Designed miniproteins, single chains. Designs and how they scored, part 24

Each design is a single chain, and the fold is of that chain. pLDDT is the mean over its residues in the fold that is shown.

## One batch from the design tools (miniprotein)

Design m812
Fold by ESMFold2-Fast:
Structure m812 (fold): chain A 86 residues (1-86)
Amino acid sequence: SITVTVELAQLESGKEVRVTMTLSMGPDVKSAIAVLLAEGRVLGTLQLEKPGEVKTLTVTLSGLQRAIATALDTETGEEVRVVATL
């Protein structure tokens, strides 16, 4: 199975938010992709190509209150969606 997590942290300035998305592949997964979305736009993507692989994407931007990650196992079509709010 695939696992995706999203975390939002407001920075000391109070204006900027750090968004961290982590995608992890289980030992049975051969390929996975995750897309990080906020305010109707794509902030970034992660692609994993081997079992047990983990990748992290970090984006910093202003005015963000909510982010959505959608992850897909490209072999099975298993989809996971997570939402994070500040």
Scores: mean pLDDT 83

Design m813
Fold by ESMFold2-Fast:
Structure m813 (fold): chain A 85 residues (1-85)
Amino acid sequence: MVLKIEIVGKDQQSALDAATVVATTLAEAGISAKIEVQGNKAVIEGKTSKSREELEKIAEEAKRKAQELPGVEEVKVSFLPKEAE
């Protein structure tokens, strides 16, 4: 399964800061994440064998931490079950 988190910030620095917080939260949960930042948007993708329920808890925590940053405008979480590992 792939966990995808999309962030929109007021500027590129805000998006990068939020992406870093999200990636760190995922790494602490044992998920290796890829980060892509373009302008004020960041996309974080983590491949994992964790259950959907565990992923939802991790994603909620990551979203909460990102939303605490004053430059963050939107955080969207998606679960992609179609990527083969």
Scores: mean pLDDT 80

Design m814
Fold by ESMFold2-Fast:
Structure m814 (fold): chain A 92 residues (1-92)
Amino acid sequence: MIKESAEGLRESSELLESIGANATAESYRVVAEELERLARGEISIEQAVENAINKSYEILSKKFSDDQAKGYVDQSLKPMLGRISNAALVQQ
């Protein structure tokens, strides 16, 4: 569910920060914040997904190459957000 996904991402962000993976931790935190906004009804699911992807890409592209940032977004974040989006739509 959306709240549980946001909580899991915040826990993962804290763990990543503790091992020095700061850019990845920040991307997880941003995704969690967008999911929390969605859970509060402040934004649509489409807007939450778009914001999460765009903000994560911006954070990662500052630390990593464009190809590495895009690879992470396309292969990790987009599939994860797709699963969360599908679960939210089915629970209506």
Scores: mean pLDDT 77

Design m815
Fold by ESMFold2-Fast:
Structure m815 (fold): chain A 87 residues (1-87)
Amino acid sequence: AAEEKIKRGEALKEEAIERGAKEYTRVAPLSEEEARELARDLLNGDSGKLTPVSEDGRKLKEELLEAGREANKLIEEGKEELKKAEE
């Protein structure tokens, strides 16, 4: 139950990082490693590191920020359920 929510949220974060890395490699002159690092930073809420970018890059930034919010919400819900199970 609660552990499943946390695992699902973590899986969604990894999926979003992989997807974001591929998209950044296509729309910006970034290596795969640089693209993965940027996608990871955006999922963690660091929105200040991407300047300058194309219109496609700005759209991808917003998409990753939203994906990070959804995944983190699921992880936090699972953690709260685990905390409520403690006596």
Scores: mean pLDDT 71

Design m816
Fold by ESMFold2-Fast:
Structure m816 (fold): chain A 97 residues (1-97)
Amino acid sequence: DESLQIFIENLITYLSRVFGIEKEELEKWLKEKNLEKFKEYLEWAKKNKDEETARAIEILILTTIYEIEPDLAMGIIDGLDTEETKKALEKIKKKEE
């Protein structure tokens, strides 16, 4: 999906600028599904009350590492209680086991 590719590339570009990390390094972490690295930066963003950066990281984790559809990933982050978000959360839990 070209639209998904552009969306993810824009998130990587944003995080590259925020953290001073090369885009290639962020892309490597996504390819390796390095959840630990993304969680480290997510906790930093949350501690600094940087909601925009935290949201960008959570979207990348859900869409690229857990392979959840972008609209559904945004619904999870926004706290939507639907059958679809519930099933996606079960998929995440199963992948963390």
Scores: mean pLDDT 79

Design m817
Fold by ESMFold2-Fast:
Structure m817 (fold): chain A 57 residues (1-57)
Amino acid sequence: SRRYRVLPNASAALLKRLGVKPGDVVTEEEIGRALGMPAALAVALALREGEIEEVPA
């Protein structure tokens, strides 16, 4: 599974839904679940907004 680091500019709503802080690493499935949408779409939106970055496996 792909992993993503939560960036310092991530929204408070995203941090609360994921139960994490900036700098923490989450999976695509966790992001999808937190946003209530398909994992691929949730990740694409969070990447576009600059709230997360991909971490090498």
Scores: mean pLDDT 81

Design m818
Fold by ESMFold2-Fast:
Structure m818 (fold): chain A 92 residues (1-92)
Amino acid sequence: SMTIQTPATFQAGQRYRVTVTFTSAAAARQAAAQMRFSLQLLGATDIQTRIDGNTVTITFTPRDAATGRQAAQTIIALAQQYDALSVTIQAL
């Protein structure tokens, strides 16, 4: 089962880091592209994505608390779809 760590609350203007570990580099690349696209649709700003083998690191700023929660849920759902081992979301 996937290990999940996420903040209890999200704040507008707060920068967040997402770290997702996958079982394959191919899954990491496909998931990263979908995660970035979803964050753009939710209106997140300052989106940066880094892929290091099977690990994806994304940083972003949500426009409001609701968007931050939606972003976290979308990232977790995509991570589950791509059989990720873990998702960690933390405030910077």
Scores: mean pLDDT 90

Design m819
Fold by ESMFold2-Fast:
Structure m819 (fold): chain A 80 residues (1-80)
Amino acid sequence: MSETEQLIKKFEKEVEEIIKKLSEESAEEVQKIAKKTFEEILEIVTNGIDNKESEEKVLEKVKKVIAKAMEEIKKIEEKD
């Protein structure tokens, strides 16, 4: 799942860069969203392995979860 791993790492780096630019309060909100998103990603990847799901299916699910998280993070960034 190298493409999925790369996508997760990219999301992690983007979140870290955003947090550095935000106020403490907004940074905490972003961290909470990121934590929930990483937990959802872990469940998707683990279930994908256990159920022998295709890499493409796992990647699509992870992309959707990250896209939703980034939309919420962007709202916090715009509010800050």
Scores: mean pLDDT 82

Design m820
Fold by ESMFold2-Fast:
Structure m820 (fold): chain A 100 residues (1-100)
Amino acid sequence: MSVEESLEKYIPPEVVQELLRTSGVTEEVVTINEILNAVQQYLVEKQLLLPDAPADPDESLYDLRGTLLEKITGKEVLTEVELQKAIVEELKKNGVKVKS
């Protein structure tokens, strides 16, 4: 993801707004970078990292089952890179892009 893309502003869909509220973000318009920061905080606070992944542990697999991230992505397990891509795709599909 480019720096310019990370600064794009969106009105996120309701499920993403719920995730943002868990991190104390209440702004109606947010950047992709702010959303990805909230996702990272959520992953750490919920301890979703799979430490004993049967694949290469450096791939940073996350267990999303039963979480807001499963509701957003529709996936049970993703790498950090796959999760970031899924979030950006959800914003582009179901969010409203705000021009600067």
Scores: mean pLDDT 76

Design m821
Fold by ESMFold2-Fast:
Structure m821 (fold): chain A 107 residues (1-107)
Amino acid sequence: SEAAARRADYDRLSAVMGEVLQALPALSVEEVMELAKRRAEEAGLEIVEEKLERTEESERAYLEVRSPAGNKLRIEITRTREGRITARFRLEVPGLPLSGETVVELE
């Protein structure tokens, strides 16, 4: 059913978010993005957009993945020079005006 397909789809996206959250305290931003990309590919998700920026003040990584059912997960990770990490996750569902957003801050 469409509902069961969307549930399975959501579970795949949620698993990628969980892996990223677990990796953030131990890995660099670049290493976390490579892990997220690998897990997305293993889960059959499409990598729509990727961006990695490094400055003297911060590292920022952006990843957008799309599921077969059309759900999108956006992942934005920023690490400052002071060691503060911010991870933002946004889930978008086609035709739904509400998107889920989770923000995690580590110092």
Scores: mean pLDDT 76

Design m822
Fold by ESMFold2-Fast:
Structure m822 (fold): chain A 72 residues (1-72)
Amino acid sequence: SMEEEAEKLEQAIKNKDEETARELLIKLGVSEELADQIINVAKGQMRLSDVIDQLLEEVPKEFVEPIVNGLS
């Protein structure tokens, strides 16, 4: 379900599970470039503020909060 996918994505990002996070982001139609940037934010290599505009443009609305929560 969408709720299960959202929870799985949030946990993968929170746990810095790069492989699972990347796979789920690509499955959602997120670009490889944005997926790598989101992972870099999770690893402390980029700021959320540097990717938030692109995240809001590319990510389905239902997955925005799970991604932001995973990065917090």
Scores: mean pLDDT 85

Design m823
Fold by ESMFold2-Fast:
Structure m823 (fold): chain A 83 residues (1-83)
Amino acid sequence: VEELLKKAIEAVEKEMDGEARRIAVTQLGLALEYVKNNDLEKAIRYVEGALETLREHAPDATEAISLVEEALKAIRQKLEEKK
């Protein structure tokens, strides 16, 4: 999960620019910290926020969107495993 979030941040930095990139990177960075602190519900909210930012401001950032979607699925699966 942490590795997927790191790859998503890298893809966002490459495929986006300006304020939208800064917002998405901040959201994914917070999600990564919440994953490390085992607060998966907050992590999901920030990943969903980053995905919305990407879809709204950079719908052509296909690699970044794919990685963020993959990270979201992985965090949701981990949350289900913890009940």
Scores: mean pLDDT 81

Design m824
Fold by ESMFold2-Fast:
Structure m824 (fold): chain A 104 residues (1-104)
Amino acid sequence: GLEKVLAQLPPEAQEYLKKALEAAKAKDLEKAREYGIKAADAALGGEGAELTKEAIEAIENKDYEKIAEIEKKIQELFEKDPAGALAITAAVTLVGKLLLELEE
């Protein structure tokens, strides 16, 4: 579950993901996105924040080619920085699920 993922992340990233989860439960897409991006930034820095933002945007736009490209980049990150890759994956999954729940 998300709780096991959180335990593997820096404390700062954990706090932002918890805030993103609370925002998602409240159906607050703007805050869920904001806190998800901040979690990735705390775990991997600007590159993590940028990749998370691009992934969320690709999901919102149903850009399946871009989603596949980003998934490949995240997979490569698991080899180099597992904690950073987990933070990005958790943030993208959380916001992506909320986006799906808000669709008609």
Scores: mean pLDDT 82

Design m825
Fold by ESMFold2-Fast:
Structure m825 (fold): chain A 94 residues (1-94)
Amino acid sequence: EYKLTEEEKKILDKVIEEINKLPEDALEVPDEIIQPLVDLLNKDPSKLIPALDYIYNNPKMSEKKFKLLLRGLMERLESEEARKALKEYYESLL
């Protein structure tokens, strides 16, 4: 429905790259890795679903790393609307 811009896709690609450098048993995402995505979503919560779909469909993202990202976002999103949408998205993956 909403299209990501090329600049937004570059932000997502960088987040994916950095998350994949984390150990497989990592319990949290460092702020410096996730903050660009958090800033994007706090600025425009409507980008949450397009961004998560883009990340989820990246062949480099494991289910474990994707769930780590979702947890990191839930801890940092300031918008109640974005937090609710993220929870519904996470539950839809079950």
Scores: mean pLDDT 79

Design m826
Fold by ESMFold2-Fast:
Structure m826 (fold): chain A 66 residues (1-66)
Amino acid sequence: SMLETVTAAENKVRDLLKQGVTPEDAKELGRIQSELRAAVAQGDDAKVKELAAELDKRIEEIKEKL
């Protein structure tokens, strides 16, 4: 489940970056991805779910600007 969550998140960010996002939004997405990978490495399933939800929220906010 954690591996699937990370893979889905990485795919969503990759696709969004192809659509042209601001450097600030790209940096924020990168920060959340780094924290998500760290949580997975620690085996923190609760933190992985929290960060995946934060990432999804940021992706939707960025899409509203495109």
Scores: mean pLDDT 80

Design m827
Fold by ESMFold2-Fast:
Structure m827 (fold): chain A 76 residues (1-76)
Amino acid sequence: TEEALQKLSEAGKAAEAAGASQEALNLIDHAGTAAASGDLRLAVRLTERALAAGGLSQEAKDKLQEALEILKKQLP
């Protein structure tokens, strides 16, 4: 979970630096909050929605995809 939180934080910073939409930034932030609270299913859904929102840099997409893979591996 700590590694996924780090990847989500890095994705958020990369997305903000690249001028991503407020919608995408909010989804990344909410995904991080869900992951930190242990709601892994919600964190996965929000991360997938952030990836689908579009307008993200390749760096942000790569970090989100890495976070998504870590989160999915931790699902029961």
Scores: mean pLDDT 82

Design m828
Fold by ESMFold2-Fast:
Structure m828 (fold): chain A 100 residues (1-100)
Amino acid sequence: MLSDAQKAQILEALGIAIRHYLEEAVKAGLISEEEAEEIYRELMEIVRDGLASGDIAAVEARIAELRERFIARHPEAADLLTGLFDAVLSLFKSLVARKL
């Protein structure tokens, strides 16, 4: 469905957005740089797998699991992490829905 070029563009756009959000969170003192790298890697893996499979429901489920795990580790960052995961899922759905 999506060409390799379209998948690459979606991954690049999401990667930029996620990295920027996480950098601002680190600057705000809400998460560590190491935590930001872990979240980035896991989110990018979920997005990459979702683009390969085309299974939006699987992406939703995996992001929900990731959210629960990181909020449990960092309850002080719960609002920020929820906002990030919801934004990533919304952007992923929006970008995938624009495929022809």
Scores: mean pLDDT 79

Design m829
Fold by ESMFold2-Fast:
Structure m829 (fold): chain A 71 residues (1-71)
Amino acid sequence: MKEKIELESEVSLQIMKGSIYKKMGDLKGAIESYEKAIETLDELERRFGATPNTRRLREQLEEEIRKLKEE
């Protein structure tokens, strides 16, 4: 089972991956990576509780996905 630090690291890695895909012009890859980050963030919040930081990060990721889908 994933430890808290493993989930936090996975969120960070997926965000980094999404950023790289976005810079490469791979909008589909960027969206998929950000969606995976949100899924991992959901598990993190479910197991360890939501914080102001996790809520803000979720909102930022959802906004980024929305913008990528509208471009």
Scores: mean pLDDT 83

Design m830
Fold by ESMFold2-Fast:
Structure m830 (fold): chain A 61 residues (1-61)
Amino acid sequence: MTAEEAAKAAREAVLAAKDVEEAERAGVQSILTGAEQGGDDEAARAGGKAAHEVLKERFGV
């Protein structure tokens, strides 16, 4: 998984969440998936950053 793919997956997961608690769990899961499939910290970092930005933008957290 590339950093761009991880970021896209994270944004989609957080946007699909019904509430802030689900969005936070989706964000954490995206980081774990990025680390596992990307094989490095770059994908995990990109996923986490994208999830945090959407969470902040959508829920004000």
Scores: mean pLDDT 71

Design m831
Fold by ESMFold2-Fast:
Structure m831 (fold): chain A 86 residues (1-86)
Amino acid sequence: MEELKKFIEEYLKEKGIKISDEIFEAILNYLLELKKLDPSMTKEELKEEIDYLINLYKKSKLNFEQFKELLDEQLELKKLGLEKLK
C-alpha cells in the first residue's frame, strides 16, 4: 500500500500532474485492486494505467462520485475477463 502510494505520488510529480486528494485516493484504490487481480503487473504497466485514468478524468470532467463509479465498473470488467482465463 505505502509503496504504491509513493510510486503514484512520484510519477504524478515527475509528469507535473496535479489532482485532488479524493481523485488520488480513487486511483490508488483502483490500482491496489488491479494489482491484486494481476500481481504480475510491472511498474511500466502501472504507469500506463495512471496515464489512462488521468487522461480520462481530464477529458471527461467527471466529478468525484462519477469517476469512482467509472473505476468500480472498469474493475468489475477486468475481474470478469480474468475469470474467463481460468
Scores: mean pLDDT 75

Design m832
Fold by ESMFold2-Fast:
Structure m832 (fold): chain A 90 residues (1-90)
Amino acid sequence: SKLEEDLKLLAMQLKEALKVLQDPSMSEEEKKEVIKNVVDLLREAAERIPELKEYFLEKAKKLEDAYKNSDFEYAIELIKELIEKLEKLA
């Protein structure tokens, strides 16, 4: 279904973000930019997938908090939880 395809695509995009966040050669600035991009991605997904709007907006807010605090470990945990949920729903 279109929903399954959208969820799988989002999970793949989040997996790419996770690779950057877990890469020790990436700068703090580059990692923060990736977190910001994930926040934007989740806000766009909330508009495209209204069934998960509240969930995506809640996770986007938590990721914004991680961004402001440079809490990369928390951002990694949030993104892993998102990937797991999306793959279970697809």
Scores: mean pLDDT 88

Design m833
Fold by ESMFold2-Fast:
Structure m833 (fold): chain A 82 residues (1-82)
Amino acid sequence: SLEKVLRDQQWFRDVFRRAMDRFAPVHERVLERRREAEKLPPEERKRRMRELVFEEVDALAEALREALREAERREEEERRRK
């Protein structure tokens, strides 16, 4: 049903919002480290930038996993109340 699709979309938006709120401080730190890396020689800069991309992706993935786990816990609590 359309109502279920809309509920699932809202649920995902809420999860994504919580994940982004958790990720924001990590993203800010990565931006600062990226600015510092720009001062490095070309080979070291390339390596450092790559490391920062992996760190940012890992942090985003973890923030999403935590938000999903929290959503699952909230749903379980709601089922136990009914």
Scores: mean pLDDT 82

Design m834
Fold by ESMFold2-Fast:
Structure m834 (fold): chain A 92 residues (1-92)
Amino acid sequence: EKKLEEAVEKILKLLEERGLEELAKLFREYVEKYKKSLEQIETILYSARGILKAALDFAKELLKEGIVKEEEIKELEEQIKFTDELIEIVKE
C-alpha cells in the first residue's frame, strides 16, 4: 500500500506540474475506484507506450509522403518520454 500511495502521489504531482489537473483528478479516482495495483498500472503504461511507439513509426512513414508535419512527430516523441517517466515512478 505505501509504495502504491507514494507512486500515485509522484504521478499526480508530475501531472499537476504539467497543467494536467483534471487528468490528475481522474487518475486518482481511477486508482481508488478500481483498486489498481502498481503492477496493473505498470502494465497499462507499457501498453500505452507500445501504442504510441507504433503510432510514431506510422507517422514517420506519413511524414515521408508529406501527410504529417515534423511537429506531430515531436509531439508523439514527447508523449512517449512522458510515459517512460511515469513507468519509472511506478517501478520505484
Scores: mean pLDDT 76

Design m835
Fold by ESMFold2-Fast:
Structure m835 (fold): chain A 79 residues (1-79)
Amino acid sequence: SLENIKKLAEKDPEGLVALAELARAGGELGRELGLPEADTVFEKADYAFELAKGKKPKPELQAERARLIAEARAALAAA
């Protein structure tokens, strides 16, 4: 929901940008699969990018974000 995007923008704007990039990739796959939700995914991704653009980075979340990204990459490599 848009409320969840707003909350994430306040908590971790850099993480929101990464999530929005992932959402765009999912939207492209959704279009290939003919899913009607694909356009909504792109709309939410664009909203997330716009919202994150105006927010100050959260250095206190940098270590946590790096850990989660490393875990996600390891999981993808193991799959």
Scores: mean pLDDT 65

Design m836
Fold by ESMFold2-Fast:
Structure m836 (fold): chain A 63 residues (1-63)
Amino acid sequence: GAMEREAAERARRLALELGERIASHFPDAEVRVEEVGDRTFRVTVTHGDKTFVITVDASYFLL
């Protein structure tokens, strides 16, 4: 429904914001946001041979 859709959009935006914030600490960092599973977003920040992975579940925005 509308609430689930809004929660998914909030999760996607939060995931991107977190990735960009982490990337700001590293030169030449790359940010990727992927939808993995139902309402789950994975952020991958790559700097050289190192990666940060964060997962955001939209269900937390339904509370």
Scores: mean pLDDT 78

Design m837
Fold by ESMFold2-Fast:
Structure m837 (fold): chain A 92 residues (1-92)
Amino acid sequence: SELEEQLERIRHTEELVERYGGHVLAIREALKAAIAGKSIEEIERAAEEGLRRDAERGEADTEELREAAEEYAKLLQLEAELKKELAKKAAE
């Protein structure tokens, strides 16, 4: 169940990345919360706070864009590892 719950959080976070496309601070905060293992509600709250900062002309600089890209790469790696673990359990 923990692996399935982590995969659900990752899937929901990827949907948020698509929904908040162009809002780098919203995406970055959502990704950080997901990598930290926060609940779906906390991930959504992080995205909303990031979106508010973007709306206040918190347009991402090069470093913030890089941080968002790095967190997204970490999320994709975590998803691949969790899917591999789930596949191993199913192979019994």
Scores: mean pLDDT 77

Design m838
Fold by ESMFold2-Fast:
Structure m838 (fold): chain A 60 residues (1-60)
Amino acid sequence: SAGEILEEMLKLDNEAFRAKLRELGVPESLIPETGHIPAQILHDPETTQRLLEHLEKLLA
């Protein structure tokens, strides 16, 4: 599921996480720009929700 994929991706470092999002076709506007990616996503639930919705559409 999209949630399971995101949980695995949150274990990656900042660069690997962003590279994986680009590989999956996520728009740059939804890719976190600063700081440690796991911390940024945990501190911004709105961005996390939009990422999950986009990933669910890509996997459907």
Scores: mean pLDDT 65

Design m839
Fold by ESMFold2-Fast:
Structure m839 (fold): chain A 76 residues (1-76)
Amino acid sequence: MEELEREMAEAGLKAIEEGLKKGPREMLLNYMKWIAEVAGEEGKEVAAKSKETLEKMPEEELEKIAELWKKFLKEK
């Protein structure tokens, strides 16, 4: 159970990490795509709503979110 949760978390972090190589917006879009693929119907709803919010979000706000994720990934 916890091992599966860790595996899922690692996959999510990997999607964020790969997206970060392309930029803040790509990082969040890649993560939303991963959520939509693994979280089922609830995840698709959340991902669709988040994508709409991300498309309207200024790039400066996206960069701030990406910096927080970079710090989180660096600390593990």
Scores: mean pLDDT 70

Design m840
Fold by ESMFold2-Fast:
Structure m840 (fold): chain A 100 residues (1-100)
Amino acid sequence: SLAEISELARAIAEAESVEEFREHLERLVALILKSDEESQEQGLVALYTAFSEWAARASPEERREAAEVLKELLRELLTALGWEDIGESLVETIDAEVAA
């Protein structure tokens, strides 16, 4: 599953549109939910790194739209994993990345 996580993270980072970004992100979230705890932690890190790489080349409008998509899916993922207590810190990190 780590190889599949890496493949999906790369697809997210290389996405040419917010729609493509959402599709790959939804697939990665679904894969993380089916993974063991170690792979779930690595998947969350890979997801964040991929978003940061994608956001660096995206327009400000695309960054804002993608950040809302990411926050929506992260809320669902963290709730399902029972990691809701880290959610506030993650949302703040995403908002800071969009503001840069």
Scores: mean pLDDT 78

Design m841
Fold by ESMFold2-Fast:
Structure m841 (fold): chain A 83 residues (1-83)
Amino acid sequence: MEEVRREIEKVMEGVRLGLQAADAIEAGDLERAEELLEEAARDKEVGRAAAGTLRWFAKVEKDPEVSARLREAAERLERLAGL
């Protein structure tokens, strides 16, 4: 059960970082977004959850430019995390 708990904690951390990165991208704060992507990329499972969160936001984003930036951020995060 401890392994399952640690994996859940990593997923929750990844979702949290992904949400913060999406907010930063939508606000045009590219420096903050990059810091959040680098933080999430330190652990592959955190990075995976964060990238998934960014891809979900890209699908529901009505602004095609912001949607593209969210998708690019997810792809960059996947590369940084070695996914």
Scores: mean pLDDT 84

Design m842
Fold by ESMFold2-Fast:
Structure m842 (fold): chain A 66 residues (1-66)
Amino acid sequence: APPTFEDLSLEERAETLLETLRRMSPEQRARLAALVGQSVAELTARIEAGDEEALAATEAAIRELQ
């Protein structure tokens, strides 16, 4: 079958990322928003909608914060 595995992996990554965002302090969320140039609420909505670019950008920004 064509790459349904990538789709499953992306969904699992999105769930993990959304959980990470919920567990972040308000200060960490503010820094994340500044790094990405978008509010955390907008990033969350885009990730929940399956926006791969928003997911990748948010993952990269979280790595920079750690």
Scores: mean pLDDT 74

Design m843
Fold by ESMFold2-Fast:
Structure m843 (fold): chain A 61 residues (1-61)
Amino acid sequence: LVPELTDQGNKDISSNTATMTTVYNGMVSNGVITPSQADSSLDRDIRILRGQYLIDITKAA
């Protein structure tokens, strides 16, 4: 079973996702990385963020 995220946790993840999306889009626009690399990195970072949040809430129990 996967723990349900709190409203605050979902909001924080959404906010961080928006920030990371902006950063990666900027890197693509500046020619630092390809759109494919940006998509892969963003997906990975979001998964890490969600995983870290779940660890933080379960470790307290």
Scores: mean pLDDT 70

Design m844
Fold by ESMFold2-Fast:
Structure m844 (fold): chain A 58 residues (1-58)
Amino acid sequence: MLEIREVVEQMPNGYDTVTVEAVVDGEVVDRVFANIRGIPIMSLEEAKQLALERAKKL
């Protein structure tokens, strides 16, 4: 069963890393970065959607 989970690594001074992980049967099959060390890559909603769509193609 597919699960999308958020992983937030909190760092001082706002250098947080926010990752969305696609998990299938308990294994992480893909990771999408929403934020890397305070640098925005994409919105959390976009990262979740991308992770879900990529996992469907596995």
Scores: mean pLDDT 78

Design m845
Fold by ESMFold2-Fast:
Structure m845 (fold): chain A 84 residues (1-84)
Amino acid sequence: DIEEEIKSLKTAEELVKKALELADSDPEAAMKFLREAMLLEIEKALADPSLSEEEKRLLELAREGVRNELPFSVVAERWEALKA
């Protein structure tokens, strides 16, 4: 369900909007949408042929950082604390 919805959304803006809607009811799903939004923006930046090798390297590191973000359980605790 959530994964199919992530794939149907094509812009980072739509993904962020959906994440905000889900933040209170499903923080785990909200974080999945936020991660996909960040990955989409990084992929768009990487498609720019004018990027220097240093810029490409930094974007690749950013992409790996998003993939290796904090466990969803820790992120969920943070969102729950903001709601309480």
Scores: mean pLDDT 67

Design m846
Fold by ESMFold2-Fast:
Structure m846 (fold): chain A 68 residues (1-68)
Amino acid sequence: SELAERARRVTELGLELRKYLEYNPDLSDEEVDALFDKLAAEHGLTPEERAQLRRAVEAMREYLKKKK
């Protein structure tokens, strides 16, 4: 379905963002927000999809900070 295809696309973007953030752990919140805005525009993400991706990535960054 269209909904399932869209969900897969958002998941794939989340994985790419995770990889990018793992390489750039010291990015500021402003830099991360700018990257999200760029990707949202390029891929036509809704505000809800962008917020979901941001929350997931933010949780991962916090996990990595607490680990060390």
Scores: mean pLDDT 73

